# Ledger of designs, part 19: designed miniproteins, single chains, continued (5)

Each design is a single chain, and the fold is of that chain. pLDDT is the mean over its residues in the fold that is shown.

## One batch from the design tools (miniprotein)

Design m16633
Fold by ESMFold2-Fast:
Structure m16633 (fold): chain A 86 residues (1-86)
Amino acid sequence: MVVKVEALSEAQRAEALELLRATVDLIREAARAGLTEEELDEETRERLERAVRAALELKLAEANGAMTLPPELREALAAMEAAMRA
């Protein structure tokens, strides 16, 4: 069963938002450079894994009623999903 998360603090929301936005920019830059997932360096791969985990945790928290995502986090999640599909 998924652990219910209490409402995120301001600092936690800011950190998640920054991580998601930085990851979107990184994915777009890699795509424009023609890099495949296998050509990403270890740091970039780790950052992507952290962002995916953060996105899943946020979605699960909203789905379980633990919080309602603020518009800025919802926008960042949508941008990340769009970038990953490109």
Scores: mean pLDDT 69

Design m16634
Fold by ESMFold2-Fast:
Structure m16634 (fold): chain A 67 residues (1-67)
Amino acid sequence: SAAAREEAVKRVALVLAEAQDKGESLSLGQLVRRTGLSRAAVSAALRELERLGAVERNPDGTYRLRK
């Protein structure tokens, strides 16, 4: 549902923001562990954040929020 997608996007963005404050970039697996969401939900949330220009993927395959 749209509400479940919005909640997943919000959780992924929040976890990425917390990691960025600590100088960390997170892999898909780390995002799954830290959010408690499924891999499919995290992957879909990352695609949405990328579409919005809110997240970038590092060369090592980890993710971070753009400021």
Scores: mean pLDDT 84

Design m16635
Fold by ESMFold2-Fast:
Structure m16635 (fold): chain A 74 residues (1-74)
Amino acid sequence: SAAEEAALRRWLAQARTAQATLSTLPASPTKIAQLEALVARLDALVEKYRESFPELAAEAERLREALRAQIKAM
């Protein structure tokens, strides 16, 4: 639906902003927990929307992999 697509687009924009902000912070348990929470949400969104919104799901996958790499580097 248009409402689901709009909500997904808004959430992905917010998630990218959160990633950018977290990237400026030093490693901490709080930062790791926030990054892991974003990854978990992205996993759920990819699973739910892969067929209905494949382009947005692909964006979510790319962001998820970037966040996983960031966690691994800490």
Scores: mean pLDDT 86

Design m16636
Fold by ESMFold2-Fast:
Structure m16636 (fold): chain A 90 residues (1-90)
Amino acid sequence: SLEEVIDKVWEEFVAKYPELKDYDKSKLLTLLKPIWEKFKDQITATENPSPGGLVPFLKLLFPDLPDEVLRALSTMLENAFQEEVAKEKK
């Protein structure tokens, strides 16, 4: 589920950036749900977000974070979305 994806990605992200452990990850669920549903439906139709494609949305949640950190989080989320869709199809 999207909730499990966000929880796993956030644990991995905070392990790399421990200073971010107190940030509110619940906002990610609300923001990313429409993106996840589009990704899930269209992954086979070539309408995938490009690498770093989530950065503009992540800036809305974490405006104080450097672009490098936001790109890392974006890449982790995109990879986790692809893995979760692949699991549902098997």
Scores: mean pLDDT 67

Design m16637
Fold by ESMFold2-Fast:
Structure m16637 (fold): chain A 78 residues (1-78)
Amino acid sequence: SLEKKADELYEKGVKAEEQGNYLEAARFWKEAADLYAESGDVDKMAEAYIRAANALHKAGDDEALEAFVLEVERKYGG
C-alpha cells in the first residue's frame, strides 16, 4: 500500500538523520509525506513534512528549505 511504502521511507529518513545525513533524511521524509498525502493520512503527512523542514534547517540549506516550504504551501496550504 502507499501508506506502507511511506512508512518504509519514513524509517529510512530516521536512519539517515541518526547518521547526520540531513539532506538525505529530508528527501526520504518529503517522499514519505507525499505518499501519506496520497493515502489520506494527513497527520503522518504533516509529521513527515515537519521532520523534512527541520532536517533541511539542520543541513543549512536555506534555498532548499525555502523551496520546500513554498511547495508544501502551494500543494496543501489554504
Scores: mean pLDDT 84

Design m16638
Fold by ESMFold2-Fast:
Structure m16638 (fold): chain A 61 residues (1-61)
Amino acid sequence: LTPATVEVEGEAAVGAPATVRLPDGTVARGVITAVEGDEADVLARLPDGTIRRFRGRIVPA
C-alpha cells in the first residue's frame, strides 16, 4: 500500500455507502458508483461540503 492510495471501506456494491480514507488522513463519506474488480468509484462529500469522485482500493469493513 502506497501513501497515495485512497482506501474505500465498505461493501463492494453499486449504491452501497462507503467511507473514503485519503492519504492525508482525511475521511469522506459517500456512495459507491462503480465497482471494477478490487477497485471502486465513489462519489463522496468532503468535510468542507465539496463533492468529489474518488477511485480507490476496496478494503473490507
Scores: mean pLDDT 75

Design m16639
Fold by ESMFold2-Fast:
Structure m16639 (fold): chain A 70 residues (1-70)
Amino acid sequence: SKLDELEAEYQRLRAEIDRLNAEVKEWESRYKETKSEEDFKKLLDAGARLLGAVTQLVSLEKEIERLKKE
């Protein structure tokens, strides 16, 4: 069903967010040590990807809730 498909995407996206959270923490730690502009840019890039994934998750949550009520 469409609901099962969206729930599968939701679980996949949650796993991606967990990976991105770990990546952000790694780049935060590295930037704290190096203070390099390159590491700061990588931290910002990782943070932007995390924000994008979280935004997608929120949209999926709303769609899943909508389908469950219909």
Scores: mean pLDDT 86

Design m16640
Fold by ESMFold2-Fast:
Structure m16640 (fold): chain A 89 residues (1-89)
Amino acid sequence: HVAEVLEAERELGELLKDLSPEKKREITIEVGKEVKELAKLSPDLQKALDKAKAEGDEYGIASVYIQGALNSTPEAREFVLRKVKELVE
């Protein structure tokens, strides 16, 4: 549900907030690669993905897959947050 997705987005933001821009980019790209198969892509997310791929934007591609995973299942949300925590720590 939307509330659970928003809470996961908030937790993700908190985990990343004190990191340098370079480390945020690195973690986002790595997590995006690992969650690609868990991502549920809406038509809007698919359009964002197509644009990011056309531009060669690795960060944009990863961000779309992460959002797709957060929008998917509770298990996918837990996996995203767990992977970010592992890479931050």
Scores: mean pLDDT 84

Design m16641
Fold by ESMFold2-Fast:
Structure m16641 (fold): chain A 79 residues (1-79)
Amino acid sequence: NIDQARALYGLGLSLDNPLLLIRAADLYRQSGRLDEARHAYRVAADLYERYADLFASNGDEELAAEYRRLAEELRRRAE
């Protein structure tokens, strides 16, 4: 449902919640909206990079590495 994807995308942006953006991207992809899906995956990847930077700044390099790995997975889905 494209309307559900749009709503989840907007909510994900408002809450800085990458899981909502991933859900929106998956729904766009299932609906054949490939450009919107790629964009949403990239935005989610950018949020995970921001979380990785936050964890690195707090000295948690293990969590930082994990979130960077998650961002890389999403960037691959955006291709």
Scores: mean pLDDT 88

Design m16642
Fold by ESMFold2-Fast:
Structure m16642 (fold): chain A 60 residues (1-60)
Amino acid sequence: KGKEIAELQEKLEKEGFWDKELFPTEIDGVYNEQVKNAILLKQKANGLKVDGVPDEETLK
């Protein structure tokens, strides 16, 4: 659980979807509002459904 979230956090930061001005970057493996917000930004940028769920389309 935590390892997958930490990998997701690292990926979102590297791809530029982590909002460092609102949330300082910390790869702690916790799925929280910060991770959800980064997922929403990635979904919006890629034209996907903006629901905050880290599905297969969001994670590719």
Scores: mean pLDDT 69

Design m16643
Fold by ESMFold2-Fast:
Parts: sequence; structure tokens; C-alpha cells
Structure m16643 (fold): chain A 116 residues (1-116)
Amino acid sequence: AREHLEKAREAYEKGDYDEALFHVNKAIEEAKKNNDPVLIAKGYLLLAIIFLRKGYEQAADSFYEKAKKIFDENKDKLTPEEKAEIYRLMAEYFRLKGDEEKANEYQKKADELKKQ
């Protein structure tokens, strides 16, 4: 799962959105099989980000809500580093939506966790 998330991020940063989608879907599939809520939430957030880049806002919003639900249900079990990673992805998602206030809120939450 982690290897596929890394490949998905690399493809996304190069603008290869279809390759990024392939690797994110593989990461989510493996994370579900391994009962890894952190990787499932990160995978859904990256799906949301990729779909926003492709112009599929309704699909992006749906995947963001799935990620947020998993994060909210599991955040007491996550390390500060895992929470910071998820907050950074949420910040990126809202920045792409043009919601600067929410983007700044989640970025601040991520930055505060790095001090623990």
C-alpha cells in the first residue's frame, strides 16, 4: 500500500493523473485488505486531489468526505506524524478548491503536530 501511495504521489507531481489514479486505487485496495485506516484515508484524500485536478469536483468531494470520516473515527489511534500527513493533504485539497481559510487551518494543524 505505502509503495503504491508513493508512486501515486510521484505520478501526480509529474501531471500523470491516470497513472496516479491507478496507483492510488491499488494502495486503497491493499490498505483495506490490511485494515490500515491511515493509508485508506491518505489514499482517499489523494483521489480527491487528483479528481479536482481532472475537473471532477463531485467525485473529489465524495472521496474527501470518505477520508474525513475514516480520519475522524481513527484520529485517537494515529501518531502525530500520521495526523500531520493527513492534515497536509486536507490543506492541499482545500487550496485546490480555492478555500484559502480552510487550507490555512489544516496547514496550521499539521505544523503544530511537528512540534510534538
Scores: mean pLDDT 86

Design m16644
Fold by ESMFold2-Fast:
Structure m16644 (fold): chain A 69 residues (1-69)
Amino acid sequence: MKLEEAEKLVEQMRESARFNREAGDLESARVLEEGARRAEELIKEGDAEGAIKAVKEANERVQRLWDEE
C-alpha cells in the first residue's frame, strides 16, 4: 500500500503542476514538478515513505510561495 499511495500522490502532484503551468504560475508548477521528480526517484529506489514526504514538502513550499507574495 505505501508504494501505491506514493504513486497516487505523485500523479496528483503532476496534475497540479500542469494546471498551475496552464494558469501561468510557472514558479508553483516548477516546485511541484521538482517534488514529483524527487518522489519518483525515491519510489524507484523503494523508499515509499521518503517519496510521500517529498510530495508533502513540495506542497508546503507552494503554499509558502503564495503566502510570501
Scores: mean pLDDT 79

Design m16645
Fold by ESMFold2-Fast:
Structure m16645 (fold): chain A 59 residues (1-59)
Amino acid sequence: SLADIARRFAEEHSLPLSDAQIEALAAASTDLTSLARNLARLLGITEPADVARLLAELK
């Protein structure tokens, strides 16, 4: 389900993420908070407010 959430987010925001990157991201994550943190790291997002916004978008 985390892989499906990550894939939907990537499609909605036209992010150039491969299926392998999405699966690896989901495998490294245990919940939406860790998914948002791992996705932010992959995208180079460092600002706490931007990470929080990303978490809200994943809900």
Scores: mean pLDDT 79

Design m16646
Fold by ESMFold2-Fast:
Structure m16646 (fold): chain A 89 residues (1-89)
Amino acid sequence: EKKEQLFDKLWELTERLTEVYRMARKLGEVDPERAAEIIELIKKAAQYLQKALDALVNGDVETAQSYIDKAQEYIDKAEKLAREALEEH
């Protein structure tokens, strides 16, 4: 069950990453510097999500959880920055 919960979380974070990328694209039309900052956070999150998937496929649940936690930190930061920037415009 823990492994299945982590796959569900990985999917959830992938969906959130897609949405924050859409926000960054919209922001890029009015605030390209902040959009670039958000894109760097998205790239970091994507790297950790890939590492989490690799760990889950290999049965390393503890390592996968660690990478999922890191991906979530970057996604949370990207979402906050994107929302704040879009509210200013």
Scores: mean pLDDT 87

Design m16647
Fold by ESMFold2-Fast:
Structure m16647 (fold): chain A 107 residues (1-107)
Amino acid sequence: MRDEIARLIEEAGELVAKKLEEAGLPQSVVDDVRLTLRAAAEDIRAGNYERAARQLEKMAKWAESDPSVPEEVVKALRLASEGARYAADGNLEKALEKFQEAVEVLK
């Protein structure tokens, strides 16, 4: 389950990066988002759920505050933040559902 959640975070990261590039955000921002989501996936694999949750919460707040970020990206990052929080609380099944929803929003 941890590896499946991590894979979904990695997939969401690539889809988010693509959407941000299409929206015309600077490459430095796109690269930072991609690296942060990749780091969150590695934290999930390592069982560092609280660290992953804090990183994704911070990223969701950034996306909500920047009007250049597409609505689907804001929604996906919010879902990913909720998923990481469920994982930190020990509910990996709910975490998996939330990360699946995040990827679906970005398709």
Scores: mean pLDDT 87

Design m16648
Fold by ESMFold2-Fast:
Structure m16648 (fold): chain A 101 residues (1-101)
Amino acid sequence: MEELKEEVRKTMELLEKDPEALLAAAAESGAASAARIRYILELSKDKEKALEEAERLKEEVREAGGPEIVLRLVEAAMSLETPTGYAIAAAIAREALEAMA
């Protein structure tokens, strides 16, 4: 659990330090990666909305029978208790739901 939290924390710090560079790198990886980073950046502007979205999507993953590792990653991101951490958690849960559909 601590290792997952540390990996999410590193991602959070990169998004907070240079969001434009990370968005550019994601765009080179493909449209889906760029869309992920944009989703995180927009959602992270409002801590309350980011937390609400992360909690909602986490429950949707649980109800869909999503893999335990996804729930652990979402909880690790949420445990950072930052707007960006909540936005990362929401992105992880959303992508898991899209992969299960």
Scores: mean pLDDT 79

Design m16649
Fold by ESMFold2-Fast:
Structure m16649 (fold): chain A 88 residues (1-88)
Amino acid sequence: LKEKLELAEKAIDTALEILRERGEVPRRELIEEVSRRTGASKSHVSRLLDAMVESGLLEEREVDGVRVLSLTEAGRRNFERNLERRKA
């Protein structure tokens, strides 16, 4: 239970960081990169990204049959709030 929560938090933070740096990222590439950086399974990352879209942290758009993800205003604020905690 504790390990699963820590892994989820790390995966969420990593996804938000990547999206802030790159803007828009294809869902598949984001899943692979987050999985690589955090050690989370691709299935776990995929589920977390779905939850982030449902909660309004991420926006999903389809371009030529490719699902692309980007940060919403709420997602950007969540990332900045986490940076402020690290500064304090």
Scores: mean pLDDT 77

Design m16650
Fold by ESMFold2-Fast:
Structure m16650 (fold): chain A 79 residues (1-79)
Amino acid sequence: SASEARVLLLIAEEEIRKAEELIKEGGDLNEVRSLLDGARKALELARQVASEEQLPALEEAERRVRELIKKVDELEKKK
């Protein structure tokens, strides 16, 4: 349902926010990866139950997760 998709999107956005904060603080990159994996799974479930109106927000969140994964990969290569 659209309500389920909304809750899942909120969960994904919170996990993305926590991942961004950990990166900013120089935190554990393994914890960042775990948060981003959780966000990806929440977004996959949200897509299955989302309304058409919710798809742009889901696509934006999915794009942000991909950007953060690339950033984590770059940070790991610099160590």
Scores: mean pLDDT 86

Design m16651
Fold by ESMFold2-Fast:
Parts: sequence; C-alpha cells; structure tokens
Structure m16651 (fold): chain A 80 residues (1-80)
Amino acid sequence: MEKEYLIMRVTPDVFDIIDLETGRRVGTVTVPGSLTATELARYLRERYGLETEVLDKDNVVRVRGTLDTILEALTELRKE
C-alpha cells in the first residue's frame, strides 16, 4: 500500500521517516556522510522508482511509496 512519508534530517547523519497520514515517526536511518535531501530524493527516484518532492534541498523530502520499500532503500544507502 502506497502512502506519503516525510524523510526529515534530525542530525547531519540521521533522517527520521514520518507517516504523513498519522504524523507518527515510523523509522530512523543513519546515512553515510552528509547526504543532502536533494541527493536522497534522486537516489529514491532513480534506483527505486519512488515519487519524490524536495521540500528543503538539504533536510526534507516527501516520498510516496510503501514503508518497506523506503526502509529497504535507506538501509541499502547506508551500506554504500
């Protein structure tokens, strides 16, 4: 089931995933280095085909997809 999520930077290397329907934090991910929200949006779109909107170039992406796909994508990004 596709939903809208907010991926928001909380520290230089940590993003929270917020379910926009409930306002709940549904995940937290650590990313390698200082990845921008623009770079994250591009990664999600190009590798996973997710619909993304950059709300703040460095800190905030809106993404449409399944939570499982988003968590998988962000976990794989951490391994790269």
Scores: mean pLDDT 81

Design m16652
Fold by ESMFold2-Fast:
Structure m16652 (fold): chain A 73 residues (1-73)
Amino acid sequence: KIAELQEALAVLEAAKAAAEAAGDAERARALGVAITAARGELARAQGNEEEGEALLAEAREQVKAAAEERAKR
């Protein structure tokens, strides 16, 4: 499980780097949120539950904030 989470995280990080190189700021931001969530799951899997829950909460708040900003505009 940990090795699979690390592999998934590496794929997400590569995708974010590609989006940034292409100038796709929105995709890069969305991938950044996904990376934060994946890091949270990895931390929990490694026994760092407090850090993992904090990262997952941060990712969730970023998703909510982005949705609310889109609704306002």
Scores: mean pLDDT 78

Design m16653
Fold by ESMFold2-Fast:
Structure m16653 (fold): chain A 71 residues (1-71)
Amino acid sequence: SRAEILAQLESEKALLDSKLAELQAQLEKAIADNAPQSTIQQLQKQIEEQQKINDEALARAEGLKAQLDAQ
């Protein structure tokens, strides 16, 4: 059903948002703790990769919602 599809999309978004928030929190802690530059750079790279995944998932979800609304 439409409701099941929307619930799945909301669940996926929440999971992806949570992953990004966890990486951002780890980066903030690493900076505060004066962690090695290599650790900071690795976390920044992981955040960039996760942001790309989240952006692609959002675009896909918006496309699917538009298709459901057109019916």
Scores: mean pLDDT 86

Design m16654
Fold by ESMFold2-Fast:
Structure m16654 (fold): chain A 101 residues (1-101)
Amino acid sequence: PIEKADLDRARALLDEAQAHLDAGDTRSAAVYITAAFIIISATGDPDSAEAGRAYYLIGQLYAKEGNNDLAIKYYQRSVELLKDKDPKAAAEAQKNLDKVK
């Protein structure tokens, strides 16, 4: 069974992904992002704040790898999901979107 507690686990995995991105470890970050996204998708709420944050981290991952086209796509999705749910996170995603456009 899928539980609401899965979102807390997804959030912890996203925190680990951000820490690895900040350390320059894109490989480990991708593993944590993927694990979090599987949990988020399984909860049945694709428009959650956690989903928006996962898209932001995917955008950062692609930007660090030099794939600006995919970074733009995922940052845009992050801003769309977070603008009403987490305006601070949406502003951070918009700032990074503007750097890769």
Scores: mean pLDDT 82

Design m16655
Fold by ESMFold2-Fast:
Structure m16655 (fold): chain A 82 residues (1-82)
Amino acid sequence: NAAAEKIIELINNSDLSEELKNALIEAVKLAEQGKLEEAEEIIDSLNLPEKAKNLLKRALLLASRGEVDKAVEAMKKALSLL
């Protein structure tokens, strides 16, 4: 969906490690498939600030709902904390 594509683009254009990018992209793909619990488990397994984890989970939930603009905003906020 458009939200997932835009979020993946933001992740790929970030200065994050390739390992972290791959983990976040996998979480986005799981969320797009409706597998939100599995997507959130990936986020919780990462060594990231709690506020960033909460914003990442929010972005995944919004992306799963097709809320493109809100999902992108939440992802940008999450990435700004990383």
Scores: mean pLDDT 86

Design m16656
Fold by ESMFold2-Fast:
Structure m16656 (fold): chain A 96 residues (1-96)
Amino acid sequence: PYEKLLKIMDEKAPDLEPTPEAVLDLLDDIEKNEEKGVQQMAELAKKALEVARFVAENNDQEAGAEKLKKFLEENYEKAEPEVQKLIEEILEELEK
């Protein structure tokens, strides 16, 4: 799902030690400076991290999954074709 985004992240910051803060800063840079599809992938990754933090703090995986599903569904029609495919793959994983 995130292979293209991960490759871009590695190319931009190959020596980045992945802390949540450093990853969020890199995603923010990608969102501002890359093509629309990659910008949207960065936005999805940021939302996934936000939801993961919510789940960790509230111990509520079901509420976290619902927040992520709602975000994905609300952004599907606006997404580039490659990002729509990524959204579909994430939604399938959440429905298992």
Scores: mean pLDDT 74

Design m16657
Fold by ESMFold2-Fast:
Structure m16657 (fold): chain A 61 residues (1-61)
Amino acid sequence: SAKEKEKHELLMESASYGVLAVGHAAKAVADREKPIAEEHRKLLEEYIAKSNALNAKAAAL
């Protein structure tokens, strides 16, 4: 159904942001002594928020 397709697309996009968040989490740890760690932590938080918003939208369908 169209609803199932929309849910699938939202979950796939959510998963993509989750992968990006994990990448920045790893970089924040690797670069923890460097100023760039703050930018990686910020991007981690932003991508987690986007992933969660898309998951919530999919769950509401």
Scores: mean pLDDT 89

Design m16658
Fold by ESMFold2-Fast:
Structure m16658 (fold): chain A 100 residues (1-100)
Amino acid sequence: SEEEIYKELEEDAKELIKKMEEELKKEKDENVVKHIIEVFLEQFSTLADYAKTKLPKKKAEELMKKIKKEAVEALKNTPSVSEEQLKQAEKELEKIVKKT
């Protein structure tokens, strides 16, 4: 059902955010931090594509907007992420949400 798909994607997204956050907490190298964020952005894009094909447009958009907010908050609360990296990540996340 659509409700089950929404819940599964939300739970999958929370696990991806948690994994990103835990990996970022271990890293000081700017290039490694950038790589971790880029991997998450690719995973987020894949979730958006799946949500777009399986959920009504409005529900997919709501889900992706919610996940974006949670991802941005996780990045904000991570000391190894610079202001420049945060702004770039937020811009890329917004771009993916707009494609949903």
Scores: mean pLDDT 87

Design m16659
Fold by ESMFold2-Fast:
Structure m16659 (fold): chain A 73 residues (1-73)
Amino acid sequence: SMQKVLELEIQSALYYMKAGILKSTGGDEKEIKKYLYKAEELQLEAALADPNSSQEKIDQLKKRVEEAKKALE
């Protein structure tokens, strides 16, 4: 539903904001990467729940999730 998509997008935005605050204040790099990974996962979930999402958008988000995951290794 559109409500579920918006809820996931808001949660993703919250994690992006947390990562941004940590980055601007010289916070822990590992915590920044964890928040970014969570934000990317939530963006992918939102895209999968949205019937207007293109396959191209979904594939791009899957790649971003994999890149964020590798950054934690």
Scores: mean pLDDT 88

Design m16660
Fold by ESMFold2-Fast:
Order: C-alpha cells, then sequence, then structure tokens
Structure m16660 (fold): chain A 77 residues (1-77)
C-alpha cells in the first residue's frame, strides 16, 4: 500500500539522518584525538576517518537511489 511505502521512506530518511549525525560525532572525536596525538598518529586517524567516511557516503548513495526509485514508483500509481 502507499501508506506502507511512505512509512518505509520515512524510516529510511531517519536512518540517513542518523548516519550523518554519527559521522559528525565521529569527526569531532577524531579532531579531539588529533589535538593530543603526534603527526604520525594524525595521519593514521585521517586515513581511518577517510575510510569510514567513504563507507558512510556509499551507504547514503545507495539509500538515495532506493528512495528515488520508491518515490518514482509511488508517482506512477
Amino acid sequence: SEETRRAILDDQRRYREQLQQDLEKKQKEVEELKAKSSEEENKVLDQEMDTWKQQVEEQLRELERFLRVVDESLAAE
């Protein structure tokens, strides 16, 4: 039903927001760690952060693709 699909879309949008908030929180924690760390340790932290950021961005892209397909499907009904 359209109501069920809308509920799924809302749930997925909340999940996207949570992923973004988790990423922002992690960036802040890493920045605080970098302030206390050596230059060499900072390079490792930057690489770990970049890897995690790429993973979150990939998840967000898949989610955006899913949301678009579902929205287009709803519009076709």
Scores: mean pLDDT 77

Design m16661
Fold by ESMFold2-Fast:
Structure m16661 (fold): chain A 87 residues (1-87)
Amino acid sequence: SHEQQLARLVEQARAFLAANPDLPAEAKAAIEALIRGVEERASEEEMERLMTRVKAQADALAAQGRDAEATKIDALAAHLYSVMREL
């Protein structure tokens, strides 16, 4: 189900945060805020704001040469938002 897929993606996002404790505080905060928005079933407008914040942090990581982490964050955020929109 979409609910089960969403729960799995949230766990993947949390696992990513746990595996990357050296991520900038702003990047961690953006991802944590997106996870909370998903769990709380935030409005589409709020989710778009949270996605924009995560995208900005992914772009900042890429600018710092952290391309693998930036790509993973972008992919996870996009997948979370896509599945949530279908609930």
Scores: mean pLDDT 83

Design m16662
Fold by ESMFold2-Fast:
Structure m16662 (fold): chain A 66 residues (1-66)
Amino acid sequence: MEELHKKLQEAIKNKDEKTIKELEEEIRKLSEPAAEGLGKVLGLDKEMIEKWRDMIADTDIDIAKR
């Protein structure tokens, strides 16, 4: 995760929108197992799991952009 944050900051510095988008999608994919695990424990629907995945990914991306 920290290495992805560094790459995201580098891409933002270079204004490389393609790389920024690819790195954001990579962070989102890494957040999916955590959201699915939580959803399974709490008995959440797929829609709720998707929202949790997005929230986890958005938080990580926001931290990287600070």
Scores: mean pLDDT 72

Design m16663
Fold by ESMFold2-Fast:
Structure m16663 (fold): chain A 83 residues (1-83)
Amino acid sequence: SQVIRQSSATLEEMEAAKAFVEPYREEIRELNRKHRDAEEKEKLEVNLELGKKLLEEARKAGNEKAAKVFEEEIKRIEEIMEK
């Protein structure tokens, strides 16, 4: 998944995030297709915004395990953008 990558998250937390992302899978796929030819920085910005959206939705749903995974992914993208 483009918003779920390997992190310090547990297997259970990663599985929760994958399950949470399933209904957004087609939206995510189309967003990435639209930006496939964009500059690396723009792709990172798109993924950051998507991660923040998924984090808010996970928090609204009370899915703390998925929210934790999305928080870690957001931090990872922000660190890459700082370099």
Scores: mean pLDDT 76

Design m16664
Fold by ESMFold2-Fast:
Structure m16664 (fold): chain A 116 residues (1-116)
Amino acid sequence: SHIEQLRQRMLDNVRALIPHLSPQLAELAETILARAPSLSPVELAREVFFLVTLIDAAQEVLSKEDEDLLVEALLNAVEILRLEGRIAAAKAYLKWAAENSKDEKYKELFEKLYNE
């Protein structure tokens, strides 16, 4: 299904980020991956969003390619929420992302998606 493809891409991006995260955030990401088979797509999207907020709060310095992986994981989480009818949660995540993005290109993308 389209939701399962989005879910898998989100998991692949989280896995790819692990080597580039601090030990505490890498452990959280590994825990999310271990729990993923038992989580609904909506529950997994929330867990991934929480990881993204903690990476931001920790002020992790990511490469451009790692930032792209993180942004794509967040966009896939938002799309899962939209497809599952969780519109308010999807909008809240987009608003947070727009307000907390350091890259103007990503800020503009999240603002555009929020206003759709």
Scores: mean pLDDT 88

Design m16665
Fold by ESMFold2-Fast:
Structure m16665 (fold): chain A 88 residues (1-88)
Amino acid sequence: SLKGLVTVKEISPGVAKIEFFYVHPEYRDEGVARRLLEEALEKAKKMGAKEVIVTAFSDEERRLLEEFGFEKVGETDTPGAYVYRKKL
């Protein structure tokens, strides 16, 4: 039983993107999102990335990313969705 999933891909030399970040609704309050973000950052570091980008679609996602030291770097064509970046 997976509580959540995260995928990290190198999109250009030194830049990793969190392509997929999902937390099962039943496990939202168990800190699963924090653990998955920690795993994503560790994977990015191990692949030699110098920065990580991710798109945040909710206030909860934005708060979590900001707690981890990500900075808002742009908007998207979707209202309320923002691009976040963290240097490693």
Scores: mean pLDDT 79

Design m16666
Fold by ESMFold2-Fast:
Structure m16666 (fold): chain A 98 residues (1-98)
Amino acid sequence: MEELREEAKPIYDTIEELKPVDPELSEKAKAALDRLIELLARLRAGDTSAVPEFIAAAEEVLDLLLKLRALKYKPSEEELADAEAKKPEILAEVREAV
C-alpha cells in the first residue's frame, strides 16, 4: 500500500497543486485516486476480478484531473471580457486570411 502511494505521489502532488482552483473537485479526485490504489493492490494480490473496476477507477481519475486542469487554465470572466473586446481585431485578421 505505502509503496503504491509513493508511486502515485506525482499525481497526488498535481491534485494538491490544483486544490486552490476547486477544493471539492480536488478532494473527489484524491478519493478516486485512493480507490485506484486500493484496486491496484487487489490486482497485485492476484484478484483479477478487480480489473474492470480498476479500469473504471482509472478513467474517473483521468476525467477529474482533466476537469481540474481545465478550471486552472480556463479564462476568468475578466479575461473573457478582454477576449471579447479583441474579437473585432481577430475577425479582421480572419477576413484578411480569406
Scores: mean pLDDT 69

Design m16667
Fold by ESMFold2-Fast:
Structure m16667 (fold): chain A 77 residues (1-77)
Amino acid sequence: MEEIKKLEEEFKKLGDELVKALNDPSATKEQIQELADKVISVLEKIIEAARKAGLPDEVIDMLETLLEKAKEFKEKI
């Protein structure tokens, strides 16, 4: 559970940085894509940790849906 908490904190921090970059007209597409990649990477680690922890399928499905949306977002940058 401590591992999942650290990943959640990292995910929140990266999400906040991504939102700031999206609202910053000086931010490059490359910077936004790099932040999106980091968000995707942390979310994949959260999903793996959740599967190992035996979380309900409904929680895993929610996380996988978020991952799919994050990947779609990166494709549109």
Scores: mean pLDDT 81

